# Designs tried in a protein design run: designed miniproteins, single chains, continued (4). Part 43

Each design is a single chain, and the fold is of that chain. pLDDT is the mean over its residues in the fold that is shown.

## One batch from the design tools (miniprotein)

Design m13564
Fold by ESMFold2-Fast:
Structure m13564 (fold): chain A 60 residues (1-60)
Amino acid sequence: MSVKEKEELIEKAVEEAVKMFEEGYSKEEILKEIREKISDEAAIKVVESVIEALEEFERL
C-alpha cells in the first residue's frame, strides 16, 4: 500500500472513530468497528491513540 493510500485510510478511520466517540460509544466498541473495516495493526494503533487523547481531553 502506498504512503498516500495508508494516510487516506487512517484519516477516514480516525474521522469515523471521532464520530463514534462523540456519539457515546466506548473505546472497545469503536476499535471493534474499525477492525471490521481495516486489518492494518499500525492504522488501528493510530486510531486507539486518538481515542485515548480524546479521553484525556474530556477529563480536562
Scores: mean pLDDT 77

Design m13565
Fold by ESMFold2-Fast:
Structure m13565 (fold): chain A 114 residues (1-114)
Amino acid sequence: NSEKIAELEKKIKENPNDAKAYYELGKQYYHQKDYDKAITYFEKALALNPNYAEAWYNLGRAYYAQKDYERAIEALKKALALNPDNYDAWYNLAEAYYKQGKKEEAFRLFPSVV
């Protein structure tokens, strides 16, 4: 998806304060499994807009993909503080707790964790 990345890089060059463009660029790198770049661009989006719930959620997913479960939990908790209706974020938070051996915390989020 090099074409989409080039388009987003052009948007950022034209407007370096476009939090959404940084977020979308982070998503493109996430889909390429370049989690280091995905994290970098999600963090840039969040530096511009710290209340960007989707950016916190996808930052958590990128940390989870790197098996950095502590940072994944922190990012997912911030996403849920901003948008508690994100069911996928609750599920990913439970999975991250379970991966850390925090099974009780995972079960506390849902009646049953799978």
Scores: mean pLDDT 87

Design m13566
Fold by ESMFold2-Fast:
Structure m13566 (fold): chain A 81 residues (1-81)
Amino acid sequence: DDQIRQSATTVSLVYQSMQQGLSIDQAIQVTAQILGISPSTVVDRMNFADQLNRDPQQRQIYQQQVDQVSSQSDQQVQSFL
C-alpha cells in the first residue's frame, strides 16, 4: 500500500532528524525538503501513521514498512544535514 509506505518513510525521516537534535518543527521542515512535499503533507502522513498504530493489524504492516525504510531514511537525513 503506497500510503502506508509513504507514511512509514515520512515518519522515519522525522524521527531520524529528531535523533540528530532537531526539534519536531525543524524535523518536519527537513523531511518536507528531503521528500519535496509541503510540511502540511508531512503532518498529514504522521497523523495517518498514528491512525495505523491504533489497529494491531495495520500497525504490524506499518512497522514492517518502517523497518524496510529505516536504513535509507537514516542515510537521507545524514546526507541532507
Scores: mean pLDDT 85

Design m13567
Fold by ESMFold2-Fast:
Formats: C-alpha cells, sequence, structure tokens
Structure m13567 (fold): chain A 91 residues (1-91)
C-alpha cells in the first residue's frame, strides 16, 4: 500500500498497519486516525480505517469511512464492494 507523504503520518500508518497485522484493531484505528489528522486527503487512510472499524464490528463507523474514501476515489470498485458488504451486514 502507499505510505502517507508526511513523515509523521507515515510513522503512524506503519504502527497502525503493524497493530492490524497483530489483530489489535483498536490500536490500529488510533494510529490511522492520527495519520488522517495530518493527511486528510489520503484515500488509503480512509480505506484502512473503514476496514479496521469493520473488523471491530463498528459497522456504522466503517460505512462512514467508506463513504469518505469514495469521495476521494468515486469509481474504486473495491470500496464500492466494501460499502455493499457493510450494508448487507447492517441489514
Amino acid sequence: SLLPKDPEAAEHFKKGHEAEQEGKYEEAAEHYEKALELEPENFTLWRNLALTYDHLGKLEKALEYVEKALELEPEDVGLKGMKELIEKELA
């Protein structure tokens, strides 16, 4: 995946990714949120937060982040599929 351009955001992204690989989704979300504060137009951070909150079972929050990611990349087929999957889980 693409790293954030801001070095502090990139460091938080790496820590979030490491936490996610260890199944520490709450810790991953905190790091991705800190990276996003520094780089709010970063599509990858919105996407990773959506996935992280989906793993936490916080589907409404996951959907919010998917919709924000789709504002940046409206034609992304993976994000459109993720939105559909979350909406099915909420039904």
Scores: mean pLDDT 85

Design m13568
Fold by ESMFold2-Fast:
Structure m13568 (fold): chain A 68 residues (1-68)
Amino acid sequence: MEEAKKLVKEGINKYVQKKYDDAIELFKKALELDPNNSTAWYFLGQAYKQQGKDDLAAAYLAKAKELD
């Protein structure tokens, strides 16, 4: 879905800017449209890891790996 891919790109842009809360919201919206988007799961996990939420990060990164 093109809209999900757009949201992932916007989320990555926010992640690079260290705007992790904004990135998380964009990745969550992308996953509502395309729950099999491994890139969105991966960056959602990385964003939570940057916030020190290691348990959430591990769960989302595991999901990303499962979908690759």
Scores: mean pLDDT 85

Design m13569
Fold by ESMFold2-Fast:
Structure m13569 (fold): chain A 117 residues (1-117)
Amino acid sequence: GERTLGVALVVDGEELEVTVFDTEGRVVYRKRIGLEELPELAEEIARLALELGADRVHVVAGSATDPELAERVAKEVAERIEELTGIPVTWVTVEAPSLEAAREAAEHLARAAARAG
């Protein structure tokens, strides 16, 4: 079967909460970063995808107040991972009424994608 790495990004002002799920849906990475660290984040996720033998990466970006930033972040991270690894990357955004709800939704969708592969 296809092995998918799940990535949940939650936009919180000028910061991102990051959670990465392995190909079985287990948390392998958690970090909070500034938006200026997006290139380094993409490199770290690319390394994890290669180390874990992922066939696909699925990025979910959640937001409560800035859906346009969530879309830009998801696209930028996805495009950079694909450039670095050659692994197909898909991305989606999710809007929620609070940061907690956005985190729960993004993590649920990213974990579900990882488990489904």
Scores: mean pLDDT 89

Design m13570
Fold by ESMFold2-Fast:
Structure m13570 (fold): chain A 94 residues (1-94)
Amino acid sequence: SSAEEEERRKKELEVEINEGLALIVAGVLNLIAKNLRKKGADEEVIKKIEELAEEARKIDPSAPVEEINEKLKKILEEADKAVEEEEKKRKEEE
């Protein structure tokens, strides 16, 4: 039936959207890492952000959207915390 083709196309589109979102998150994190490196931030913080970018790339785009959203949220929260800790340390040492 045409309904099976529509469901297949919807799943293919969801996979493409999920892959795109993961790549966008990874790209943003890599840009953050580049900016931190330019400003002379701690190498351990830069490595952590780069590792989180790779974690985003490793997300299975065929997984349920809720699982993907939770993984991306956790990655972004860990990245934000690492950047905040680096900025606080930098302000204390100036």
Scores: mean pLDDT 83

Design m13571
Fold by ESMFold2-Fast:
Structure m13571 (fold): chain A 66 residues (1-66)
Amino acid sequence: KESEKRAEQVRAQIESLLRALREGKLSADEVLDALKALREEAIRKGDELAVKVLDEAIERVKKEVA
């Protein structure tokens, strides 16, 4: 299903960003900015699953670096 395929693509992007954060290639602020941009795009497209996945990722990053 298209929504599930889209959510998997978003999860792959989130994993890539989290890996870059853990490896020190990107700062927490850079990762949060990228995740917020993806979330805004998902909202514009009406992709509820992608928005939920991105919200969870944003909260995890904020909690991990707090």
Scores: mean pLDDT 79

Design m13572
Fold by ESMFold2-Fast:
Structure m13572 (fold): chain A 67 residues (1-67)
Amino acid sequence: SELERKVLELLREAEEAIRRGDLEKARRLIEEAAELAEQIEDPEVRRRLVLRITGLEIRVIGEEFER
């Protein structure tokens, strides 16, 4: 679906932002991905994407507390 494709694009961009240390950009991309994922009607697809989003959220939080 178009929504699934857009969420996957945002997640790839967020992963790149995390790798570059751009946590502000990563947070914005993750928030946008989460908003779009809520609109996905297929519960299995939505669940899979939500798990990936949550994983990235945890990674950003960890990086924010890195000295």
Scores: mean pLDDT 85

Design m13573
Fold by ESMFold2-Fast:
Structure m13573 (fold): chain A 74 residues (1-74)
Amino acid sequence: SVEEKWDAAEQAFLAETPADLRDWARHELENARRIIDEVAEKEGLSDEEKLAVYDGALEGIRWLVRQRVAEAAA
């Protein structure tokens, strides 16, 4: 299911995320899922489209994690 694929992607991402940012990253991903579900209900997104939007959100959060790490190192 979409939820199982999202869960797998989240677990893999969080395992690679610095420990001090994991709670923040988890909350951002939870917010992304909620927004995607709300949009999907309103706009009628397919499972493939839901996965694509989630992948985009995951990459955006990954970029923010990198920025936070870089800022902490400055």
Scores: mean pLDDT 83

Design m13574
Fold by ESMFold2-Fast:
Structure m13574 (fold): chain A 78 residues (1-78)
Amino acid sequence: SLVSPEQLEIEINRAFAAMLLAIEKSMKNPDEETIKLFEEAIDLYEQALTADPATRQRLLDEANKLYEEAIKKIKEKE
């Protein structure tokens, strides 16, 4: 079956979000806000994988926004 660029982006970003979530949870001082942002992003990526094309784009945009916010929180720790 043909994998679309959008589907590939969703799968890759979901996998990276899951990895970063696992890392944050394993920290001595896990940041609950960062954890929630990754969990919400993962949920939206999972919804996007089973959505119709129009809904998929909206969910992907929302998931990416939450993912970027979580990354900002990680970078702002110093």
Scores: mean pLDDT 84

Design m13575
Fold by ESMFold2-Fast:
Structure m13575 (fold): chain A 66 residues (1-66)
Amino acid sequence: MDAEVAAVVAAVALLLIKKGLLEEAKELARRAAELGAYELALEVLRRLEEAGADVSEEIRELEEKL
């Protein structure tokens, strides 16, 4: 995955978080991780956690891959 593609995925996920679509943002973070974009997925998950979503397990799993 190119840095530009990763940045677009992150931007979309952050927009979903702003709209309160936390489950959709979690799905994008999971897909980014499946594509090897672990740092991007981790950043999205941290933003989800700040928004009140329970994603601590997903954050821990991705930190182990970095």
Scores: mean pLDDT 78

Design m13576
Fold by ESMFold2-Fast:
Structure m13576 (fold): chain A 93 residues (1-93)
Amino acid sequence: TEAVMDEADALFYGMAAALAIAAGDTEKAREYLEKAYELAKKSERNAEAFRAGVRAAATLAPEELRPRLLAAGDAPTIDEMVEALERLIEEVE
């Protein structure tokens, strides 16, 4: 179903955004973050997938970014997670 595809896409874009931040690719990070956020707004399941993607990417990130990516994934709301990831993008520029 479309819902299953949206969930998979939310996980992928969340992971891709966090990995792009770790790589210093701020343009791609913003692109993937926007796509993940639009999906997360559609359902709680998509929001959970987005969080899971960010947390998964954190395990592959440099030690200096890992705790910050994990903290973003653990933010109380999706809006707060997006804000935390946007701040990380600004800091790696």
Scores: mean pLDDT 85

Design m13577
Fold by ESMFold2-Fast:
Structure m13577 (fold): chain A 68 residues (1-68)
Amino acid sequence: PEMPELGLTEEQREELRRLAEEASEEEKERARELVKKVIEENPNLSEEVREEVLLLALALERKRAEAE
């Protein structure tokens, strides 16, 4: 079955993990809250997709901080 592939490669996942490592505790908290909300609205998401959503949320928070 065609999964909703966000086009995230393993290399992109590693980059997102590095961003997560550099992210502040406040950014991590915001990302967790965002992921929590997404998971609550979409409880049928697989664990792999949940990880991708978390990494994307961290990257999004990082990008927002950079844009300021």
Scores: mean pLDDT 71

Design m13578
Fold by ESMFold2-Fast:
Structure m13578 (fold): chain A 59 residues (1-59)
Amino acid sequence: MRNAGVEYLMEKLNLSEEEAERLLTADDEELAQFSQQLGIPLERLRELVEEARRLTEEE
């Protein structure tokens, strides 16, 4: 039941489980807000989220 993408985001961005889970399901507006909050460019945040999703889908 553990989501590999959530674990990846928690480790990579030092986020809590709730924040990582929210980031995985975030829409474009939510991603922009996380970008501002974390101080990470939106382009980079998008890349990390895509990688996290791929880890989850890899099974």
Scores: mean pLDDT 77

Design m13579
Fold by ESMFold2-Fast:
Structure m13579 (fold): chain A 80 residues (1-80)
Amino acid sequence: MRERFRRLVEELVRREAERLGLSEEEAEAAVEQLLALAEYLAKLIGEEKALELLTEAVEAALAGDVERHDAILAEIKELI
């Protein structure tokens, strides 16, 4: 799950960087910030649950499913 999650985050950031005109440096910083957030959540709610929810959120974002993405983020917020 860890390597798969990193790849999904990298793909999401790449897609958004292309759409928003972000630099390679800005895109790399965004990837590292998202991974740091994932590690922080894993410490709070457990690695398995954090990776499950964050992976679903990233997959929903990549699919353009805004409602699903927002619902998953709301669920994460309630667990914090």
Scores: mean pLDDT 76

Design m13580
Fold by ESMFold2-Fast:
Structure m13580 (fold): chain A 75 residues (1-75)
Amino acid sequence: MPPLSPLERDVLLALAAFGPLTASQLARLLEVSRATVSRTLRRLEALGLVESRKVGDRTYHSLTPAGRAAVEAYL
């Protein structure tokens, strides 16, 4: 697995603990800007660790099976 930044690890742990979350919910929980969370989610999606699903007017982010395995093995 490529090395993860502390914020990338925190995003994965938050999604593992709390289930599907919006970028705004993650930003509030992790005390970072929404832009920082969105950039971090984009990288995690590119790595196949996070997936996004639009429900109504909101986009929710959740762990893929690979993301869950990464949390269990390395985090």
Scores: mean pLDDT 84

Design m13581
Fold by ESMFold2-Fast:
Structure m13581 (fold): chain A 61 residues (1-61)
Amino acid sequence: DPVQEREARLGRIATEAAKAAYAALKEWGDPTSQDEFDAAVQKASEKAREAIGRVRRELAA
């Protein structure tokens, strides 16, 4: 079922992106200023994007 396959792919992408973002935020620690918060969010977004790219390549293989 193409819908179930799509949902499974989205679920895997979302899970890996969330894990990568969480790991990045954990490494950063608790931001104490707006600039630190913005930098932490940017780093988490970059790591989430990297994880999404990795999962997409695995699913294409």
Scores: mean pLDDT 72

Design m13582
Fold by ESMFold2-Fast:
Structure m13582 (fold): chain A 86 residues (1-86)
Amino acid sequence: MAARRERLRRHGARVEEAQAKALSGEITVDDIIARLEELKARSPDPELQAEIDATIEWAKKAKTPEDLQRAASAVVAMEEYLEERR
């Protein structure tokens, strides 16, 4: 219970920070794509690689600030997944 609550707090904070940077233009679509490609290259997991590919294709089609926020959130989730692999 406690570990799950702490993980959700950390996730929420990282997502909010990434979304704020996307909304302010500090992070561009190109930055998001570059980060996703880096994560894919370092991931040994085919399932995660497929999720990253889907997110890259989605990010390339982003037209609204909300779309960029969603892409930024996906990057955070993928980074946390790789961190949990230790």
Scores: mean pLDDT 73

Design m13583
Fold by ESMFold2-Fast:
Structure m13583 (fold): chain A 64 residues (1-64)
Amino acid sequence: SAEEVAKRIKEEALERLKKAKSFEEGMLIANEATKRLLEEGVPLPLALEAGTELVREAKKMFNI
């Protein structure tokens, strides 16, 4: 399902975020994950929600 695809891509992106050395790197990871979600056919609202969550996690990691 689209939700299962979104969960997998989000979890992979979260693991990449743990290794990011800057907020800029974190934003690139979030943007790439959002693009991948759209390319895999995940509906726009769900893809944007996942991307927003990844940006929020990047902000938490880098105290922004």
Scores: mean pLDDT 85

Design m13584
Fold by ESMFold2-Fast:
Structure m13584 (fold): chain A 81 residues (1-81)
Amino acid sequence: SLDTSDAVINEALALIYKAIGDKDFEKGDYENAAQSYEKAAELAPDSPLAPEMYRNASIAYRKAGDFEKADELEKKAEELA
């Protein structure tokens, strides 16, 4: 089993990547925002944060014009929700 302290650290890092993604999204840096949201979801896959981050990444990829990646991540968010 993974150390519980590592899970807590990864969840904290996921929140940092969420904040980075939110800032990049507000600046119109949609590709960078999407990558940060994906990283947040990957760091805390068992957290309620994960489906939200995959959904936010999907929206960001759509705004960046990457519709295939957006559809993939939307499906992933639905499967985890």
Scores: mean pLDDT 84

Design m13585
Fold by ESMFold2-Fast:
Order: sequence, then C-alpha cells, then structure tokens
Structure m13585 (fold): chain A 95 residues (1-95)
Amino acid sequence: KIEEAKELLEEAKELIEKARELILEAIKSEDIEEALRLLEEAEELLKKARELIKKALELGKDDEEVVKEAKELEFELEILEGLLRIVRGVLLLEQ
C-alpha cells in the first residue's frame, strides 16, 4: 500500500521535473509558436502529476512520509503552474 503511494509520488516527481524543463525551454525559445507548444506539453504533465499526487494521498494518507512528500510536490506544482501562466501571458503580449 505505502509502496504503491511512493511509486505514484516518484512518477509525479518525474513529470514535475519534465514540466519544469519544458517551461525553461519555452522561456529560452525565440519562436513564440514553439514556446506555446512547450507550455501546452508542460501543462498536460502538471495535470497528470496532480492526479498521481491525489491518488498517492488517498492510498497513503496515514503515512507521515507519504503525506510530507505529497505536500512538497503539491507546493512545487503550484509554483510551476503559476510560472507557466506568467510565461504564457508574456508570450501572448509579444505577438
């Protein structure tokens, strides 16, 4: 049970890291169309990560380590969602 929750959090962490890389690539991109596509891919990964975190919390809600890791990932996810929103807004103004 706890092992399943930890596996889900590990997958969520990998998706969050991939989304972060895509957002950073979007920021560095000189092509607005490419940057927007990278942000769309990042958004899909963040949505999937959120679902995995939710499932992990349901499976391991009584495990202190699982709850702590899930909360850390939730915080990181919220920061990246905010950054993605800001970057998208800036790109749309530069058209």
Scores: mean pLDDT 86

Design m13586
Fold by ESMFold2-Fast:
Structure m13586 (fold): chain A 86 residues (1-86)
Amino acid sequence: SKLELLEKALEHLKAAAVYAQSGDLERAIEHLEKAREYAEKAGAPEEVIKYIEEAIEHARKGDIESAIKYVSKAAKLLKEEMEKLK
């Protein structure tokens, strides 16, 4: 279902934030790419996909602070989208 795909995307965003905070950017990027895939399959808003892509770009550059900021923005919008599915 759409909700299950959004939940998977959110789980991967949470994992990405944890790995980024610990400095494991390789693992963070893997989880961000999975989050993007699930969000795309769910038909999430373009803003969600954009923030995940920004998080990936900043993580690839070693900018942990900006990567986490964009993960937080994406997670907030995903939670709002999940609320609409009631």
Scores: mean pLDDT 89

Design m13587
Fold by ESMFold2-Fast:
Structure m13587 (fold): chain A 94 residues (1-94)
Amino acid sequence: SMEEELRRLAAELTREAEEELRKVAKEYNIPEEELEKIIADYRRRMEEVLAGIIEKGKQEKLSTEEALDQLRATLAALRTAAIGKVKQIGKKLE
């Protein structure tokens, strides 16, 4: 189903985002507590986005392909924003 495909994609992209966030956090020497807050915020926003896209799909406002594309684009933007936050915190701790 569309919901199963969206949930699978969200889980995969979230895993990749968390791996990159942890890598960037090590490079910028970010405290673990601050990193976990950024990951938690990313997960919350991801769940909100996923729920909204699933709802639009149930209302037949979006095809499966359009829903997957929207999810990829939105989660890519969230990943970029989260990485930016890690880098910004690193600069402030210098």
Scores: mean pLDDT 88

Design m13588
Fold by ESMFold2-Fast:
Structure m13588 (fold): chain A 62 residues (1-62)
Amino acid sequence: VKLGLVEENGEIHLTPEAARALLSTVRELMDGGDPEAHRKRLLEELGLTEEQVENILLGVES
């Protein structure tokens, strides 16, 4: 089981650990971190799809 998204009744929910990791990554991106390194971490550590990672990073851009 990957630390990441849990599917329930067609809905995707983050585990508390995944949510915490995501918030840490978003904070680092806002402080001018490396987006490519964070994209790779989200794909590998949280088990997200490329589409899901892209949507998250687009949210941080605004």
Scores: mean pLDDT 59

Design m13589
Fold by ESMFold2-Fast:
Structure m13589 (fold): chain A 56 residues (1-56)
Amino acid sequence: MEAEELLKKALEALEKGDWKGAAEYIMKLSRLAREDPSAQPYLDEALRAAQAAAST
């Protein structure tokens, strides 16, 4: 699964308040970013969205 799809799923999970689902997709993005630096911007966006949602 590509980074863009994982970001989309992470954002959808955060919108629903599904923190477990969001964490799963963010972890998958993190693994992708380790192997492919082009995935890093998607991981950074997901982490910023999660931080904003957690901080309220």
Scores: mean pLDDT 80

Design m13590
Fold by ESMFold2-Fast:
Structure m13590 (fold): chain A 60 residues (1-60)
Amino acid sequence: RLEEQARIDLEAAETYEKQGKFDSAAKAYRSAAEVYRQLGRTEEADILEKKADELEKKAS
């Protein structure tokens, strides 16, 4: 189910972020954002994409 997939991606993203793996965390947040867009939750998807962009800049 899409909601379950989004939760898994968010948990993975949080784990990577805590480990300092910002690139992996950003990818997981982007995956969660895509799932939220498919669910019609565009506002939540935009927040997650913004979070991923910030983490990607830290990884760069």
Scores: mean pLDDT 79

Design m13591
Fold by ESMFold2-Fast:
Structure m13591 (fold): chain A 85 residues (1-85)
Amino acid sequence: HMKTYNLSGVARGISAQQANLVINLAAIYAQKLGGSINLNVDVDGDVANISGTITAPNLDVAQQIVDNIVARVRRLGGSADLTLT
């Protein structure tokens, strides 16, 4: 049984190209955990608006995927504030 979670939030301090790279790498990571992501990035100035869905076997795996996105943004010198519902 797979569950779908809504993801929304922002990333700052990274470029549009970096944001898309982070999402692409997170998609690969999600697949390794038996999940998937369907996320959109809309860049307005210095802010990357992230929205979409994460599909995972449970909430812990969905949160692990979100934590991976946040960690990758931080490694690039940015910050991310992302919420699962």
Scores: mean pLDDT 87

Design m13592
Fold by ESMFold2-Fast:
Formats: structure tokens, sequence, C-alpha cells
Structure m13592 (fold): chain A 56 residues (1-56)
């Protein structure tokens, strides 16, 4: 039951990591670190990257 939920969350996290990679290039080590983060932290990082583009 939790395994099925975790598989869906894992796919969601990979999609969020792909969006971050579209906003900036990621090293293999950064991708591994992002995989250890929560979905909320990944969403926050995407918003921060978009905000950074507006600051410049």
Amino acid sequence: MEKERRERLKRGKEELINEIERLRELSDEEREKLRKMSVTQLIGRILDLIGDQLDK
C-alpha cells in the first residue's frame, strides 16, 4: 500500500527534477540530491528558479 503510493511519488519527483533541469543544467550529484528531497522542496526550488529569472 505505501509502496504503491511511494512509486507514484517517485514518478512525480522525477518529473519535478526534469522541470528543474529544463530551468538550469544539473550535474549527476545535484540530481541525486534532488531525488532525496521532498516534493514540496522540489516545487519550492522550481519557484525559486523562476523568481531568480524575474530578478534579472
Scores: mean pLDDT 74

Design m13593
Fold by ESMFold2-Fast:
Structure m13593 (fold): chain A 65 residues (1-65)
Amino acid sequence: VPPEPSLEEKIESYRKGLEISRDVREKMRAGVSPEEIAEWLAEKYGLTPEQREAFLDLLRRAYAA
């Protein structure tokens, strides 16, 4: 199993997650395409192709709602 992170590391991870969520929502409100948001996430955070496709699928579902 991965090593258990410290409280500070957990807070940092949560902060990064919230920041990503905020940026994604902002781009969606601005009318940026799901494909562009997924590409931006992959470039900014170094996502694998599998992670990028998972985000793209989620974004497409969110846009369809």
Scores: mean pLDDT 72

Design m13594
Fold by ESMFold2-Fast:
Structure m13594 (fold): chain A 61 residues (1-61)
Amino acid sequence: MLPSKEFIEGVLYLIQGVIAEKYGDKKTAAEYYRKAAEHFERAGEPQELVDDLRKKADELA
């Protein structure tokens, strides 16, 4: 089965969040992690993954 657009977008936002965090841009990383969580939730990914990303974003913001 092809991955959903929501899953692909979630992965892209997650990658951007990791890059921003590595370069010390915590606010931008938090925004990308929140967007990744929204898209993963729409993709039907486990709630634990969505919650972990939201918590990480809150800790960085």
Scores: mean pLDDT 84

Design m13595
Fold by ESMFold2-Fast:
Structure m13595 (fold): chain A 79 residues (1-79)
Amino acid sequence: SEADKLMEEAKKLIEEGNRYMEKGDFQKALELYEKAVELANKAVEIARKEGFDREMDAAAILLQAAVNLVVAKRELEKA
C-alpha cells in the first residue's frame, strides 16, 4: 500500500539520521528526521482511511521520528 511505502521510507530516514547522530552531524540528522516526520505524517493520513490498527502503526513511526528530531535539534542548539 501507499502507506506501507511511506512508513518504510520514513523508517529508512530515521535509521540514516541515527547514523549521522552517532557521527555528531546533528544538522544532517535533523534534516533527515524532518523529512521522516513529513513522510510519517502523510502515512498517518493515508493509514487512517485503512483502519485504526494501520493508523496506529504509522503514528508510532511518526512519534519515533518526532522524538529523534527534538533530540537532534537540542544537540544542535547546545553546540
Scores: mean pLDDT 88

Design m13596
Fold by ESMFold2-Fast:
Structure m13596 (fold): chain A 64 residues (1-64)
Amino acid sequence: SREEALERLTAHLLSLGVDPAKAREIAEAYLLLNSWDVERAERLATEEIELARQDPTSTLLPAE
């Protein structure tokens, strides 16, 4: 279900250090972009978060 997909991806983003205030919104956006394919959304979100770790000005992750 869509709710299960959203919950799963939100938990995954939280485990990667995404801001809890943004995690659900980001998860929903990735799921919409990927036609609710959780596996694909997880891969793309992980790639984006890895890029964000290299950018200290990123608003996706909390500042160190």
Scores: mean pLDDT 75

Design m13597
Fold by ESMFold2-Fast:
Structure m13597 (fold): chain A 67 residues (1-67)
Amino acid sequence: SRAAAVAARRARLQAIMDKLKNEYLSKEEVKELFEEMLAIYPNVIVDDETLEKHIDKIVEEQKKKFK
């Protein structure tokens, strides 16, 4: 059903968000999680330059949080 599909997508997104919040991750690990997140939203188109800027922002926020 549509409700089951929505619940599955939400659970997967929550797992990715929990890793980004609770774990100190390398730039490569952040990139892999971001690619998994994009796979959940197949209609989202992001160019390589914009993707790199978003990854860099997340990495900098992680450095500030975990030093």
Scores: mean pLDDT 72

Design m13598
Fold by ESMFold2-Fast:
Structure m13598 (fold): chain A 64 residues (1-64)
Amino acid sequence: SLEEELRELAERLGVSEETVRRLAELALTDPDAATREMVRLQVEDGVEITKEDVEAIKELGKKL
């Protein structure tokens, strides 16, 4: 389910479900803002975001 996918991504990345949902929404509505926010999370908060995670975030956005 969408909620389970959000929870699994949030747990894997070490961020809140709200953060994942926001990134998913931005990935479709404003890709540049999504990229900047992902970079900020990696640099400032030490979040590890892989290429597969970026693809998963974009797919979640399509389901929102």
Scores: mean pLDDT 83

Design m13599
Fold by ESMFold2-Fast:
Structure m13599 (fold): chain A 83 residues (1-83)
Amino acid sequence: MELELAEKVVAGLEAVAEVLSKRDPEAARLVRELAEAVRRAAEAHAAGDEEALREAEERLAELERRLEEEHGELVREAFKEAL
């Protein structure tokens, strides 16, 4: 379920990045990095790598903060369009 959930989240983020790619390619890049961080967190958890999981969670928080502060309105609209 964990990896399956991560793949669903990643697919959703990739759809959001596709919507953003035409209007804000930097936001699209950050959303794709967020998807990669989600994959890394799921892989680290499955492997029992607590340090890698913590690093991935810290990266997720940083990317979420940057998207909200720098691109919040466009990202929010892209989520409405993609999801």
Scores: mean pLDDT 77

Design m13600
Fold by ESMFold2-Fast:
Structure m13600 (fold): chain A 107 residues (1-107)
Amino acid sequence: SELEKIALEIIDVGRELVDLARRTFGDDPEVRALVEKMEELIRKLLEAVSNGADKETILKLMDELVKVARELLELMRRHPRVSPEDIQRFEELLNKIEELKKKAKEL
């Protein structure tokens, strides 16, 4: 379905966000906890899609992913050694997830 296709795209972008966070500031314990939460949500979203979960369940997992990603972005902006280019890349990936989530809601 179109919803499944969008969810898989969000999973791919979410994995890129996790990788970026780990590479840039993953040694911070607060960052590690949010990265682990994001990985858990990515796994739950993949399981929900694979098991044919309802649209409401899939959208809730997408909303939780966006929430955690926003928290990671706030930490990146406050971290003194994270480059402006890495912040911009994270923002671009997060915006892509938010646009994909909007498309999923409109289905």
Scores: mean pLDDT 86

